# Designed miniproteins, single chains, continued (3), part 68

Each design is a single chain, and the fold is of that chain. pLDDT is the mean over its residues in the fold that is shown.

## One batch from the design tools (miniprotein)

Design m10351
Fold by ESMFold2-Fast:
Structure m10351 (fold): chain A 63 residues (1-63)
Amino acid sequence: SLSRVFLPTEALDQRAKAASDEELRELLREMLVAQGHDASRVDDIEATVLKKTGASLKELIRG
């Protein structure tokens, strides 16, 4: 499970309100790369969020 990723709540919430699903994926990808992780982790995180919450990445950012 890749549930431990640095997600600055305020910055991500502001971007999530303005972003499409593709832009949300890009934002997460940028954050993973900035932390030294591989961009492919985006798919794993999205899959984990959907399986755990039954909701989109937006719900994780807001929660």
Scores: mean pLDDT 62

Design m10352
Fold by ESMFold2-Fast:
Structure m10352 (fold): chain A 62 residues (1-62)
Amino acid sequence: GAEELLEIGEKVGEETGVDVGDAATVVALIKEKGEEAAFAAAKKTYGEELAKKVVEKAKELL
């Protein structure tokens, strides 16, 4: 649920420096639309390098 997404987002944010709410949104996008869609959205906001780290970390914690 949303609580689990926020908990994972907190860990992703801590590891990557991204805001917890933004990280939780990336986790939700992976679950709802898949990894490629989440990466595309994150890349537009953070750039390719940071987007890759955020998505990889979210996947490890899912």
Scores: mean pLDDT 80

Design m10353
Fold by ESMFold2-Fast:
Structure m10353 (fold): chain A 66 residues (1-66)
Amino acid sequence: MEEARKIMEEAANRMIELYESLGLPDAAQEVRRAKEEALAKYDDAKEQLRFMIDQMHKYGEKITKE
């Protein structure tokens, strides 16, 4: 989870540096916006996964007590 988020962030940062080095500031800014959107969506997905795990634990406890 944390590793995947870090990889996404590092990849985006590398692309931003590349575009800046090429003198394409508008493209670099667009990548920054895409990065922020992707990280926000990832954080939302992480929260949804946590909710699913909590539900599975509630159901699993009922099965294991049988």
Scores: mean pLDDT 73

Design m10354
Fold by ESMFold2-Fast:
Structure m10354 (fold): chain A 66 residues (1-66)
Amino acid sequence: ERARELYEKAAEYVKKGDYQKGANYFTAAQLVAVGDLLDGRITQEEADRLVKEGREMVEKAEKEAK
């Protein structure tokens, strides 16, 4: 799960306070998810779920980085 791994890295860096790397990995994850959808590797429903879960993962990491 290429995009999920990138979202996980984004959350990890955000949790560590490295917001620049977090933002970069988040952007990469978004682009990979869109690419996989356009290539037919995942369905629209899978892409929507992946993006939603990825956003929630990063938002949770931001709250934990207190």
Scores: mean pLDDT 80

Design m10355
Fold by ESMFold2-Fast:
Formats: sequence, structure tokens, C-alpha cells
Structure m10355 (fold): chain A 64 residues (1-64)
Amino acid sequence: MLGEVLITAKEAVPKAGPDDLSLRKGESVRAEVIEEVNENTVRVRLEDGSEKLVPTSLVELKPL
């Protein structure tokens, strides 16, 4: 799924690396999905222009 999405954390998303998105449970951010890295991870661009990796198992991606 590529394009603009609302990312909502179903569980807390820890920052394990410098490129990882960190979210608190229930937190939402708008982003653009730019790449499906693998079956469990997408790369997104945030509104500030930064690119982050997001684990798909811990979040809901709602198309905008």
C-alpha cells in the first residue's frame, strides 16, 4: 500500500534504530508510504520530510 496514510499505533512502537519511527500506544501521525521494505516493514515519509521505518504488526495504516 503506497500513498498518504494515517498511522495509528495499536501498541507502543519502540525506537530500535536511528531510522525507526517511535510512537506511543494510540498515537497517530500522517505520513506517505514510499516503500514496502518487506512483509513486516514499510518506509514512510513524515510531514517534516524525514523517512522512517514502521513495523506493520504494531500499527494500523488507514489510507487518506
Scores: mean pLDDT 79

Design m10356
Fold by ESMFold2-Fast:
Structure m10356 (fold): chain A 90 residues (1-90)
Amino acid sequence: MIEVTDEVLEELRRLYQAWVDATDPKYLDPEEYKALQKLASLTPEELRRVFELARKGDYEGLAEFLGVSLETAKRIADELLKRAEALQKK
């Protein structure tokens, strides 16, 4: 099992912040941009909660937490889990 450390959560938060900073909102879907801003603003504790929802496949809970559609929440969940795995070297 992938164990998500606070270091991994902080790196993910920084990646989302960098993505928000590099992106002009007018070229993104407003819902996707809102989700990215939310993810960038989360504390490690809040981001851990997002990860737990993603791991459980609780896309409805994740969608409610981020204020996005179920389809956007599913994409975010998949991306979060893949990025966490990539950031963990064993």
Scores: mean pLDDT 71

Design m10357
Fold by ESMFold2-Fast:
Structure m10357 (fold): chain A 86 residues (1-86)
Amino acid sequence: SEALIEEIEAETARLKETADPETQKRLDNVVKFLKSTLQTRYAELEEEAKREGLSPEQVEARRKAIDAEIREHFETSVKMILRRAG
């Protein structure tokens, strides 16, 4: 969702304020990857919805599940990056 993208970008901007250049680059790479992954998964869901005849309610539930997975991936990646930051 747009809200999830905004949250990820805002959190990344805050983390970059005190991060070294290598950590900033790693954070930027994570955001780029997650945005690309989210767009791909939403596109795949749209095709599945058309093919399988999913209801709007089913599509919304699937989108929320995708958003939750992307959020978890972001949080896990950030923790790993920050643990290795000097």
Scores: mean pLDDT 85

Design m10358
Fold by ESMFold2-Fast:
Structure m10358 (fold): chain A 72 residues (1-72)
Amino acid sequence: SKTLTEEEINEIRTYLLKAGVSQGHVDKVVAFIESKKDNPDEITIEDLTKVKGVGPAAAALALDVLISLQSK
């Protein structure tokens, strides 16, 4: 699996903000994704939903953009 770049992490942040996710929730999701940036394929919807303060809608949006980035 390819390590997520800083540019890709910023793309995830921008996507979530554009989708209406609050700054605080985006920061928590992005911090979790950054902690797993070397193995992004290991990130599941369950992992994202367990992030404190992140709801299932924000988790689903984050996973969608991750899958999109990893398909390249």
Scores: mean pLDDT 78

Design m10359
Fold by ESMFold2-Fast:
Structure m10359 (fold): chain A 111 residues (1-111)
Amino acid sequence: MVEEIIEALKKLLEEAPLSPEEKKLLEEAIDLIKSGKYDEAIEKAQQIVNESKNPAAKYLALQIIELAYLLKGEIEKALEVEEELKKISPGISLTESLIELTSLLYKLRET
């Protein structure tokens, strides 16, 4: 499941209207998740949320933060991020990749 979520995130990085710098920072955050460095991944993704004015970059960064909290078992923090996601327009098309990612995150939360 985690590997499927990572692949869905990578597909969204290719499809989303991101700058090269935003793509690099998001890829670095994903690599930190893969390495089990969840706190470092949250910190890097939070930097994108705070500094970027691109809704697509913010949305993807928040999804990485949600994944990191779920993998840490901090379910209440993951739910807080989900509520923040509902307030942001994704700035990306509702593609099969985004639907797949959302579905996988819901399944991870319910386990």
Scores: mean pLDDT 77

Design m10360
Fold by ESMFold2-Fast:
Structure m10360 (fold): chain A 71 residues (1-71)
Amino acid sequence: MMLSDELERVVQETGRRMIEAARRGDLEEAERAYREGVERINALDAPEEEKETAIAALDLVLRRARAEIAA
């Protein structure tokens, strides 16, 4: 699967922000970054399948962030 350059950039930026927040135990920031990332992805003029792939990647990051904070 291939993401457009803009989708890839948003996923990378959002994912990094979420992981950094998780490392600090900041669940609110991780969830805020996730919401902002999803909104940005949905606003892009990109194929639906690419958007779904990008959001799925961020969902996995959020699940990992929540698990790390809970540990």
Scores: mean pLDDT 81

Design m10361
Fold by ESMFold2-Fast:
Structure m10361 (fold): chain A 89 residues (1-89)
Amino acid sequence: SEMEEAILALAREVGRMFREGKSNEEIAEYARRRAEEIARRFDLDEETVRRILEYIEKMGKSTDREEALKYAKAAIHLLLEAQAAREAA
């Protein structure tokens, strides 16, 4: 689906930024903007968006890469769950 493709593109770019040594704050800012664009485009509910953005904020505030990657994966997982729920409806 277009939503799944958008989420996977976000995940690939976030992974690229981590590999290139971008700061956690820089990666979180990018992820927040893309997640908000996905939320608007696919009309995600406010509570789902809030939870996703909370994980992205935690990623940006992380003091180490392992913690940042954990929160990045959680945010992507929630986006994929929201996409799957839409297809099941």
Scores: mean pLDDT 87

Design m10362
Fold by ESMFold2-Fast:
Structure m10362 (fold): chain A 76 residues (1-76)
Amino acid sequence: SMEEVQQFVEGYEKELEEEMEKIRTLPEEERKKMTDLLLAAIARMRAEAAKRLDPESLAYFDARLDRLEAEIQALK
């Protein structure tokens, strides 16, 4: 349901924000490596969501992750 998708996204956003905070404290080489790993994990999550979510829920999920991916990419 949309409510379950919203709750999942909010929880995932909090986890990503915590990981981003940790990545910001790392040396440049480790920051780039961890950023790439985090982006790869998000790509896998998006692929699974595309298989399981209805179009409305997927649009909500993708919009929220697009914003977070842009913020994560800026960590490089």
Scores: mean pLDDT 85

Design m10363
Fold by ESMFold2-Fast:
Structure m10363 (fold): chain A 100 residues (1-100)
Amino acid sequence: SLEEVEKEVKKLFEEAYKALKEKNYEEARKKVEEAGKLLLEAFKKLNRPDAAKAFEELFKKMLELIDNAEKYSLSELLEKFSELVKEIINVINEVREELR
């Protein structure tokens, strides 16, 4: 169910955020990759290639941010990460409301 996928993705982003605060970039990257797999598979099954493409772009930016984490202050890294999380959640919410 999409609601269960949304809850799991939010938990994975919370875990990734915690990992970034601890400078555990490998763990943060793994959590983001897990969230990406869940969302991309869910939205492909819903036959929403528009949303899937948007998620692919946002997850690519998020992984690139983590891969370049050492170039940012911790504050800047967390702010940029939180912004991307909000964008991903907004796409989920828009599609979820359309399916009700």
Scores: mean pLDDT 85

Design m10364
Fold by ESMFold2-Fast:
Structure m10364 (fold): chain A 98 residues (1-98)
Amino acid sequence: AEPAPYVAVIELHGLKDEKLPEVEEKLRQIAEEIGVDKFIYDESNKQVVALSKDLEKLKEFLERATEEALKMGVPEVDTYIAERADSPLELYKSAKAA
């Protein structure tokens, strides 16, 4: 079996509905620039799921996405990575707006 891609989750805590389209669009653009394989926005849970076969690209995406989300007024961003597709999600970083 081919190894499945790495999975990352971004939780956008306190994201206001009025900012939701701007934040989604910005994070999607960052994912496309970095070359993340798949970007899924879960509006109901206000979270992003990203998949990449390249762990370093996934980490770069999480770092840039967190920085931009905080700049756009998201109060807290929690990020998770499954180091392998068959592994549980582990907390990567938690960041709060200043």
Scores: mean pLDDT 80

Design m10365
Fold by ESMFold2-Fast:
Structure m10365 (fold): chain A 92 residues (1-92)
Amino acid sequence: MEHKEKAREKILKAIEAEKAGKLEEAEKYAEEAVIEAAKAAGASEEEIEAIREALRALRAGDFEAAREYAEKAREALERAYEVLKEIAKELE
């Protein structure tokens, strides 16, 4: 429950940053929302670390490493996506 609330908070902050033209801040809040959504979905510490590594590799332009880490955390990312979809529906 608490992690879903944190994910919602991060999504709202990302939207506010985007509206203010602060695209880098919006991106960082969006990444934090994915991590909190994964935690809300019951992702293990190992899965969370794989997601963090995938996001880090993506920011560094290492698309091959990002793909490998994302595949390792694929199920956790799919569950995180469902949590984010629920939050989006609640925001209307």
Scores: mean pLDDT 82

Design m10366
Fold by ESMFold2-Fast:
Structure m10366 (fold): chain A 95 residues (1-95)
Amino acid sequence: MKREKIERLYELVKDRVHVLSPEQLTELAREAGFEVEEGVGLRAELLPLKEALGLLSEEERLILSFKSIEDVLKNAEKLSDEQAAIATLYVLSRE
């Protein structure tokens, strides 16, 4: 289930988010079971810059509204695999 993938990605990354490259974050999302394209880790890291530049999509604005892993889990069924992976990585980067 998507919630299990979110929890697995959280556990794989939580202690290492600030030392992992965007490419490593993308591979860990795939290891957690997410079906994601290349660049997912980079897309998560660029969200604060996109917010500052006014370039966020509606989906990205939803992701930036999440303040905790609990918010991501609550919205899991509304998110695509790519959106759920990006949201999980974004939340971890702010912890």
Scores: mean pLDDT 82

Design m10367
Fold by ESMFold2-Fast:
Structure m10367 (fold): chain A 91 residues (1-91)
Amino acid sequence: NDKKIEEIRKELLELGVPEEDIEKLLKASKNDVSVLRVSVVVFESLGFEPLDIVPLLLVAIARGLLTFDERLDFAENSSVEEIREEAAKIK
């Protein structure tokens, strides 16, 4: 699945996400690129800034939020500041 991992890495880099954050996201997702790709596209379509999508996904994965509905509810009920602070604690 290396090709799919490289494709999502490229997409996130094009959105301006730092390589370090991309590596954290891939590690947290256990390289489940299908779930990551769908989530990125959906959050971008909902008006989330690209730089806020990865922190949001990192926190959602760390909390065990695996479905689209769970992640959407989390995104709607959390401030960008709180998401960024919690994401910074994930290594």
Scores: mean pLDDT 68

Design m10368
Fold by ESMFold2-Fast:
Structure m10368 (fold): chain A 89 residues (1-89)
Amino acid sequence: SLAARLARLAADIARAEAALRRIREAMMEKYGLEGTQARAKETTSLEEFVAHARELAEELGLDAEEIERDVRLGVEAALELERALEALR
């Protein structure tokens, strides 16, 4: 059903948000605001975004493989959700 599909996509997005929040909180704790901003990187693709998240996770001693997986699935789910919602317009 559409409802089951949307629930799955929302769950994948929520896991990605949690992974990115863990990175942000760890960055702020370790480097402060200025150091976190200095490590900000513009990304133009999903692969660059996921690779940057993995690099930060490795630097912070977090589970880089779990974060890479969760971030990738969440971005893919967000794109699928946007396409599904656009089809209803």
Scores: mean pLDDT 83

Design m10369
Fold by ESMFold2-Fast:
Formats: sequence, C-alpha cells, structure tokens
Structure m10369 (fold): chain A 87 residues (1-87)
Amino acid sequence: SAKEKIFENLDKLLEIAKKNMSPEAAKKVEEKIEEARRAIERGDLESARRYIAEVGKLIFENVKDEKAKEEGFSLLEQIGYSLNQLG
C-alpha cells in the first residue's frame, strides 16, 4: 500500500540520517519521522507533510555528502508521491 511504502522510505531516510549526520541531528530526524508516522496513522496528511518537510530541512542542513543528500531527497520525493496517493 502507499502507507507501507511511506513507512519503508521513512526508515531508509532515517538510516541515511544516522550514517551522515551527528547523533544529535539524527535524533531530531528520528523524532520528526515518528511524528509523521503518527500523523499518517490518524489520517492527518497535512501534519504529515509538515513533519516530512522538517525532515527535508534537517537533511539539507546536516548532510554534507552530496551522494547521501541526493539519495535522501530522492526518498523524500517518493514519500511525497505516496502521500498524494493517500489524498
């Protein structure tokens, strides 16, 4: 399902964060991802999109490796596409 694809891609995005930024920054990403999951589970797609946008900002600001940043943004685009499939 679209929801399953979103959760899988959020997990992959968290792995990129943990490998490519400080533990403190990665923890902020983890917290925003958990908020996004909860929003999706309750059908609050507006809040989910906001939390995912905050994850994107953290990736932009904290991931300096170009390839890892590009992989992160590719996952964010896939997540956005899947959110549009939910409504």
Scores: mean pLDDT 89

Design m10370
Fold by ESMFold2-Fast:
Structure m10370 (fold): chain A 85 residues (1-85)
Amino acid sequence: MSDEETLRRIGLLDDLVDGLITVLSGITDPEQRKKELQDFIELLEGLRKKETDPKVKEYIDRIIKILRDALRNNLSPEEIKKRIS
């Protein structure tokens, strides 16, 4: 895969993650927030299984790790954003 295509796909994933952070910022219920995080992790795991580009896989693995840490430690959306940036 070309570097341009790899960056384009990572950019689309960044947009999805930004969308998640926006959703989480609107949620005051901790249980609903955990559900949204778990659902998004499952989405990323599904994408990873179908991914063939090792750089995109590495990016997905990094995001999954951050989101799993967020789920375990009840991180704020702002803290999640800082770790992804």
Scores: mean pLDDT 83

Design m10371
Fold by ESMFold2-Fast:
Structure m10371 (fold): chain A 94 residues (1-94)
Amino acid sequence: MPKEFLERLKKRLEELVAKETDPRVKAIYYANLAVVYAQLGETDKAERYLEEAKKWLEKAGPDPEAYRSIAQAYEALGKTDEAEEWRKKAEEVA
């Protein structure tokens, strides 16, 4: 992916998550921010946003889309075993 596209997507997601009140949608936006930051090589920020995504998911309750988004964030961080675990959780609640 072009770096310019990732930078634009990052800014848009930061704006969206700041305005969002739904815990489910916040979890998805934070997970997507983790993916974008991981793809930009910003591993520490990616891990921080992944933890935010998990925190908001606890408030939202089980959601297959949020679980898949968290799995994508783990995959982008190279954490393949955790990514597979969260994909399985998404299938169990689908």
Scores: mean pLDDT 86

Design m10372
Fold by ESMFold2-Fast:
Structure m10372 (fold): chain A 97 residues (1-97)
Amino acid sequence: MKMLVVSGTDVGTKLPEWEKKEDLTVLIVLDASESLEEVRKILEEAGLTIVDEQRGADGSTLIVAQGKYSTRKEQIKKLQRLLYERGITGTQLFFRT
């Protein structure tokens, strides 16, 4: 299984081509210092649907969000741009390619 890990604010890196024609599932790890409410709004603006949220013992939050395969690259790039523009630097994105 090939999994890509990127910083939530990495707007400069080109995403690789997806090997599988499947809907986007992205795991977002949110640092305890960041606003969960703001990240929820950003995910909605990027066209992603939140399907799960879990709180870590360290105060971090894991969010599971889904998008459609036809727009998955554009949705990830929009998510990274919105996180960058709003100064939400404490995020990591995990998704399969």
Scores: mean pLDDT 73

Design m10373
Fold by ESMFold2-Fast:
Structure m10373 (fold): chain A 80 residues (1-80)
Amino acid sequence: SLADELRELLLNELHVDEELAEKLVELLQRIQNGEDTSELVEELRKHEKEVRETLKRASLIADPELLAALERIGKELFPP
C-alpha cells in the first residue's frame, strides 16, 4: 500500500524517528479515509521544523505516486 511505501521510505531510506514516521503514515491513512485529522495535525505542527525537513527530504527521493501523497500531507499540515 501507499502507506507501507511511505513507512519504508521514512524508516529505511531516511532513518526518520519511528514515532514521527508512524504519525505521518497515520495522517496519510486518515486523509485517504476522509477521517478527522485535527488532533494529529496539531501534534505534528508542534514539531514543525522537523516535520518540514522530513517532508522536504522525502519529496526529493519519492516516486511520483508517493510524491503526490507527500504533497497532500504537506497541504494538510501547512495549508497555503
Scores: mean pLDDT 86

Design m10374
Fold by ESMFold2-Fast:
Structure m10374 (fold): chain A 76 residues (1-76)
Amino acid sequence: KEVEEKIKELEKRIAEIRAEIDSLKTQMNALQARLPGLSPEEQAAALEQMDAISTRIHELNRELAKLEKELEKLKK
């Protein structure tokens, strides 16, 4: 059944994106926790890194939302 294969592919992609988001959130939390112990120069670098991670999470969440909507349509 073609629909079942498409559902499995979407679920796999959704799982991969969710795993990447979780990994990025873990990295964000680690950087945030380290901020008070860093020099001003290191803090600036960490904040830049956090901004890049935040942007990537936003992009992944948009992609995830699109895939989840597609999955919902196929499961009907």
Scores: mean pLDDT 84

Design m10375
Fold by ESMFold2-Fast:
Structure m10375 (fold): chain A 87 residues (1-87)
Amino acid sequence: MLTELEKAILYALYKMGRMTVEQLAKYLKISKEEAQAAIDRLEARGLVKREVDPETGETLYSLTEEGRKWYEENKDEFEKIYNKIKK
């Protein structure tokens, strides 16, 4: 199963659409190193994809079709995680 941090990242990407590692770290109140490590694991699992913004050159992350399905199947767990990270 995914860790609570990995689930929190999927939730953030579902809510925001596309985010940089810096935006994820700030949103979840974690270090950039923690966010990068977790996103790399999610990308390896095929739940998150990486894209380079042609206008800014920034690396943006978003949900794959598989990641979106995983969120939809576990929506109640994501709402629970949101309440933990909101503070």
Scores: mean pLDDT 78

Design m10376
Fold by ESMFold2-Fast:
Structure m10376 (fold): chain A 80 residues (1-80)
Amino acid sequence: SAALEEALARLRERVAALTAQLVARARAGEDVSAALAALERAAAEAEAALPTADPDMRQLYRAAAELAREALARLREAAA
């Protein structure tokens, strides 16, 4: 559906922008521990929602979980 495609595109854009900002802050030596914890929680919550979600929401939760895990990996690398 057009609404789902639009929601997925907005989610990807938002996560990419926030990830870039957080990675830049981590590389500058800022404490990003709260952001790391928030991303881990977001991924776990999205993953937990998958079994009971309707098909469109399942696609959004799957995308959210994948994007959060990717952001978490990039942020952990930048913070190391």
Scores: mean pLDDT 85

Design m10377
Fold by ESMFold2-Fast:
Structure m10377 (fold): chain A 90 residues (1-90)
Amino acid sequence: MEEQRRKYIEFAKEAKEKFDKLGIKAGLPVDIDEVSKKLGVSPEQAQYMAQLAMLYDRLEEMEREGSPQERLDGLVDAIGQVYELYKQTL
């Protein structure tokens, strides 16, 4: 796996773990203002983190289902796009 792809996946995983710690499950409706306050990030950053957490949960699901590598690659690309948008808010 390319180093950049690993970084995308790790960040998405961290976002999911932070949301799990707050009692928020990926894929469920999320109060972005509450997440923003609890994590000490901007609402825009919280929105991207919520998207990354959802995408990571989908990646784990697809891996469990034995999805083809092309589908996994497409999801990692989507994670990368959201992560790059998140970085623009830093």
Scores: mean pLDDT 77

Design m10378
Fold by ESMFold2-Fast:
Structure m10378 (fold): chain A 107 residues (1-107)
Amino acid sequence: MAEILKKFLEFEEELIREKEEEAKRAAEELAGDEKGQLLKRAEMLIEALEKAIEKARELGLDERIIEALEEYLEIAKKTKELLEEGKVEEAKKYAKEKLKELSEKFS
């Protein structure tokens, strides 16, 4: 159990690092385009979460962990939809509120 969790955390840390570097490049290229920057971040987060869910299932992690990742993925997808609709401030508020609720539910 501890070894499997360690492998997942190492995978998640590496994935976050790779996505942060990609996000920094996107921010530079999309300088002055807040909607474009946020949309790119949402897309990268969705890809990262889909990979994390696949890895969690592969490693046989607890269903509660997988459920938390799936709920986070749905929040990310809805945030992307709001951004695509041009509702930038609504997307920011939605993500902040839902991520706080998710953190409280699974803490």
Scores: mean pLDDT 75

Design m10379
Fold by ESMFold2-Fast:
Structure m10379 (fold): chain A 84 residues (1-84)
Amino acid sequence: SEELQLEIDEGIAQIAAAVLKRYPAQESDSIDDLQSDLALAQKAKEMAKKVLEKRPGDKVLEETLATLDAEIARTQALIAAKQA
């Protein structure tokens, strides 16, 4: 069902966000590891956005997106610092 598919997509996005929170990007991480974390965060964000389009105003998904946006910005800053 469409509802079941939305629950699966939401679950995947939430698991990805939880993994990134448990194993946050660090200054000591390699560029390859930081790029992998960035790719995961971006994929999770797109999944969460698709679910939010079907459930506008869902506060849990809004909080998940805010968390993923913060992790994306932080990881991008770490990559930029290592390449400067």
Scores: mean pLDDT 83

Design m10380
Fold by ESMFold2-Fast:
Structure m10380 (fold): chain A 100 residues (1-100)
Amino acid sequence: DGKKVLDEILELEKKEEEGKFDKELIERMIKVAVKVAEEIEEGISDEQLEAAYKNAESQSRLAQLTLAVIYLKRKEYEKAKYFAELAGVEIKEIEKAVKE
């Protein structure tokens, strides 16, 4: 349900702005990032990914996690790791979520 995913994204961004960035929130953000990546992966172009990569540091943490999932699924490990590091997350945590 795209509306429920969007509502969850907005709630997660609000919690991050409030400084409540704990392990549970990180795990929840990774799960949402996997769902978002699955929904957009078929429709996202290489040009859109390149634009996001050039603006990587200005992306939200959830967007950085979503891009890490997309690049990991595309076997672009170095770019996936870069986005995971920007989001403050170990790439191994994203790899585990993608395999679930």
Scores: mean pLDDT 76

Design m10381
Fold by ESMFold2-Fast:
Structure m10381 (fold): chain A 79 residues (1-79)
Amino acid sequence: SELEKKIKEAEKRKEEAKQAAQDANDNLVRTSTEAQKMSPDEAAAKIKSATAALLQTAKEMQRARKEADEEIERAKKEM
């Protein structure tokens, strides 16, 4: 039961990280559209910020996936 709980929690962390990356991508798309109504300087700053957030969440998603997959494999070996 404890190993099954660890597997479920690891899978949940993978899904949460994936959702965060998707949300950051959606935010970049929205920011790019809104930037067309802004000054060039404000547009550049907001796009840069949204792009940095997307890159950060993508790296976190890859890390969370790797760590969770390793935890799931360890738990399965103990079952």
Scores: mean pLDDT 84

Design m10382
Fold by ESMFold2-Fast:
Structure m10382 (fold): chain A 75 residues (1-75)
Amino acid sequence: SAAEEEEKLREQTLRSIGILLDRDPRLTPEEKAALLEKLRQLLSEGNYDAAIELAREAGLEEVVDVIEQVKKQLG
C-alpha cells in the first residue's frame, strides 16, 4: 500500500540521516541522538518543513538536502 511505501521511505530516510549525523565531527554523541530523535518525531508527523528548519539551524546541509528530496518524492 501507499502507506507502507511511505513508512519504508521514512525508515530509509532516518537511516540515512543517522549515518550523516554520525559522520559530522562538530556534534557530540548526545547532540546527534537528540537531533535524530527530534527529526524522527517531525518526519513521523509529516512535518517536513520543521524537520528541514531544525537541520538548517544545526548547520546540517546534507541532512536538509535528504529531507527536501523526500518531501519532493512524497508531494
Scores: mean pLDDT 83

Design m10383
Fold by ESMFold2-Fast:
Structure m10383 (fold): chain A 74 residues (1-74)
Amino acid sequence: SSMAEELVKQASEAVQQGKEAYEKGDLETAKKYLQQAVKYAKEALKLGHEAAKVVLHETLKFAEEAGLDVEEIL
């Protein structure tokens, strides 16, 4: 697999961990994982892997719906 494919996988896993932390009420840990997901997705986009746009969109949508500061996560 390409480095971009691995980054997309890591971004998706970070989103899942962020959601699980949020469901447990750990907002600080949730924010940290969502920030990591954004970083991985942005790096994959720089490598030309457009599927990373889907992960980035889902990360930001979850942050907005969860009432988290989207600007702080970006």
Scores: mean pLDDT 86

Design m10384
Fold by ESMFold2-Fast:
Structure m10384 (fold): chain A 74 residues (1-74)
Amino acid sequence: SKTEELAKELRRLAEEARARGDEETAIRLFMAAQDIEKHNASLEEALESLRAIAAVSRDPAVRARLEALIKRAE
């Protein structure tokens, strides 16, 4: 499903963020993926959370990829 694809992509981006030294963004992305997989958040709530993560992400490459994932999931 679209939500399963989004969660999988978020886990991959979280690993990339960790590899780039952005552990805080990595943790937030893993938590967002888990919330989507467990249906603890609606897609709209998940997308709002992801926009907040993107706004505080210090790595421009991670931020750009996250923004692209958000756009695709809308």
Scores: mean pLDDT 84

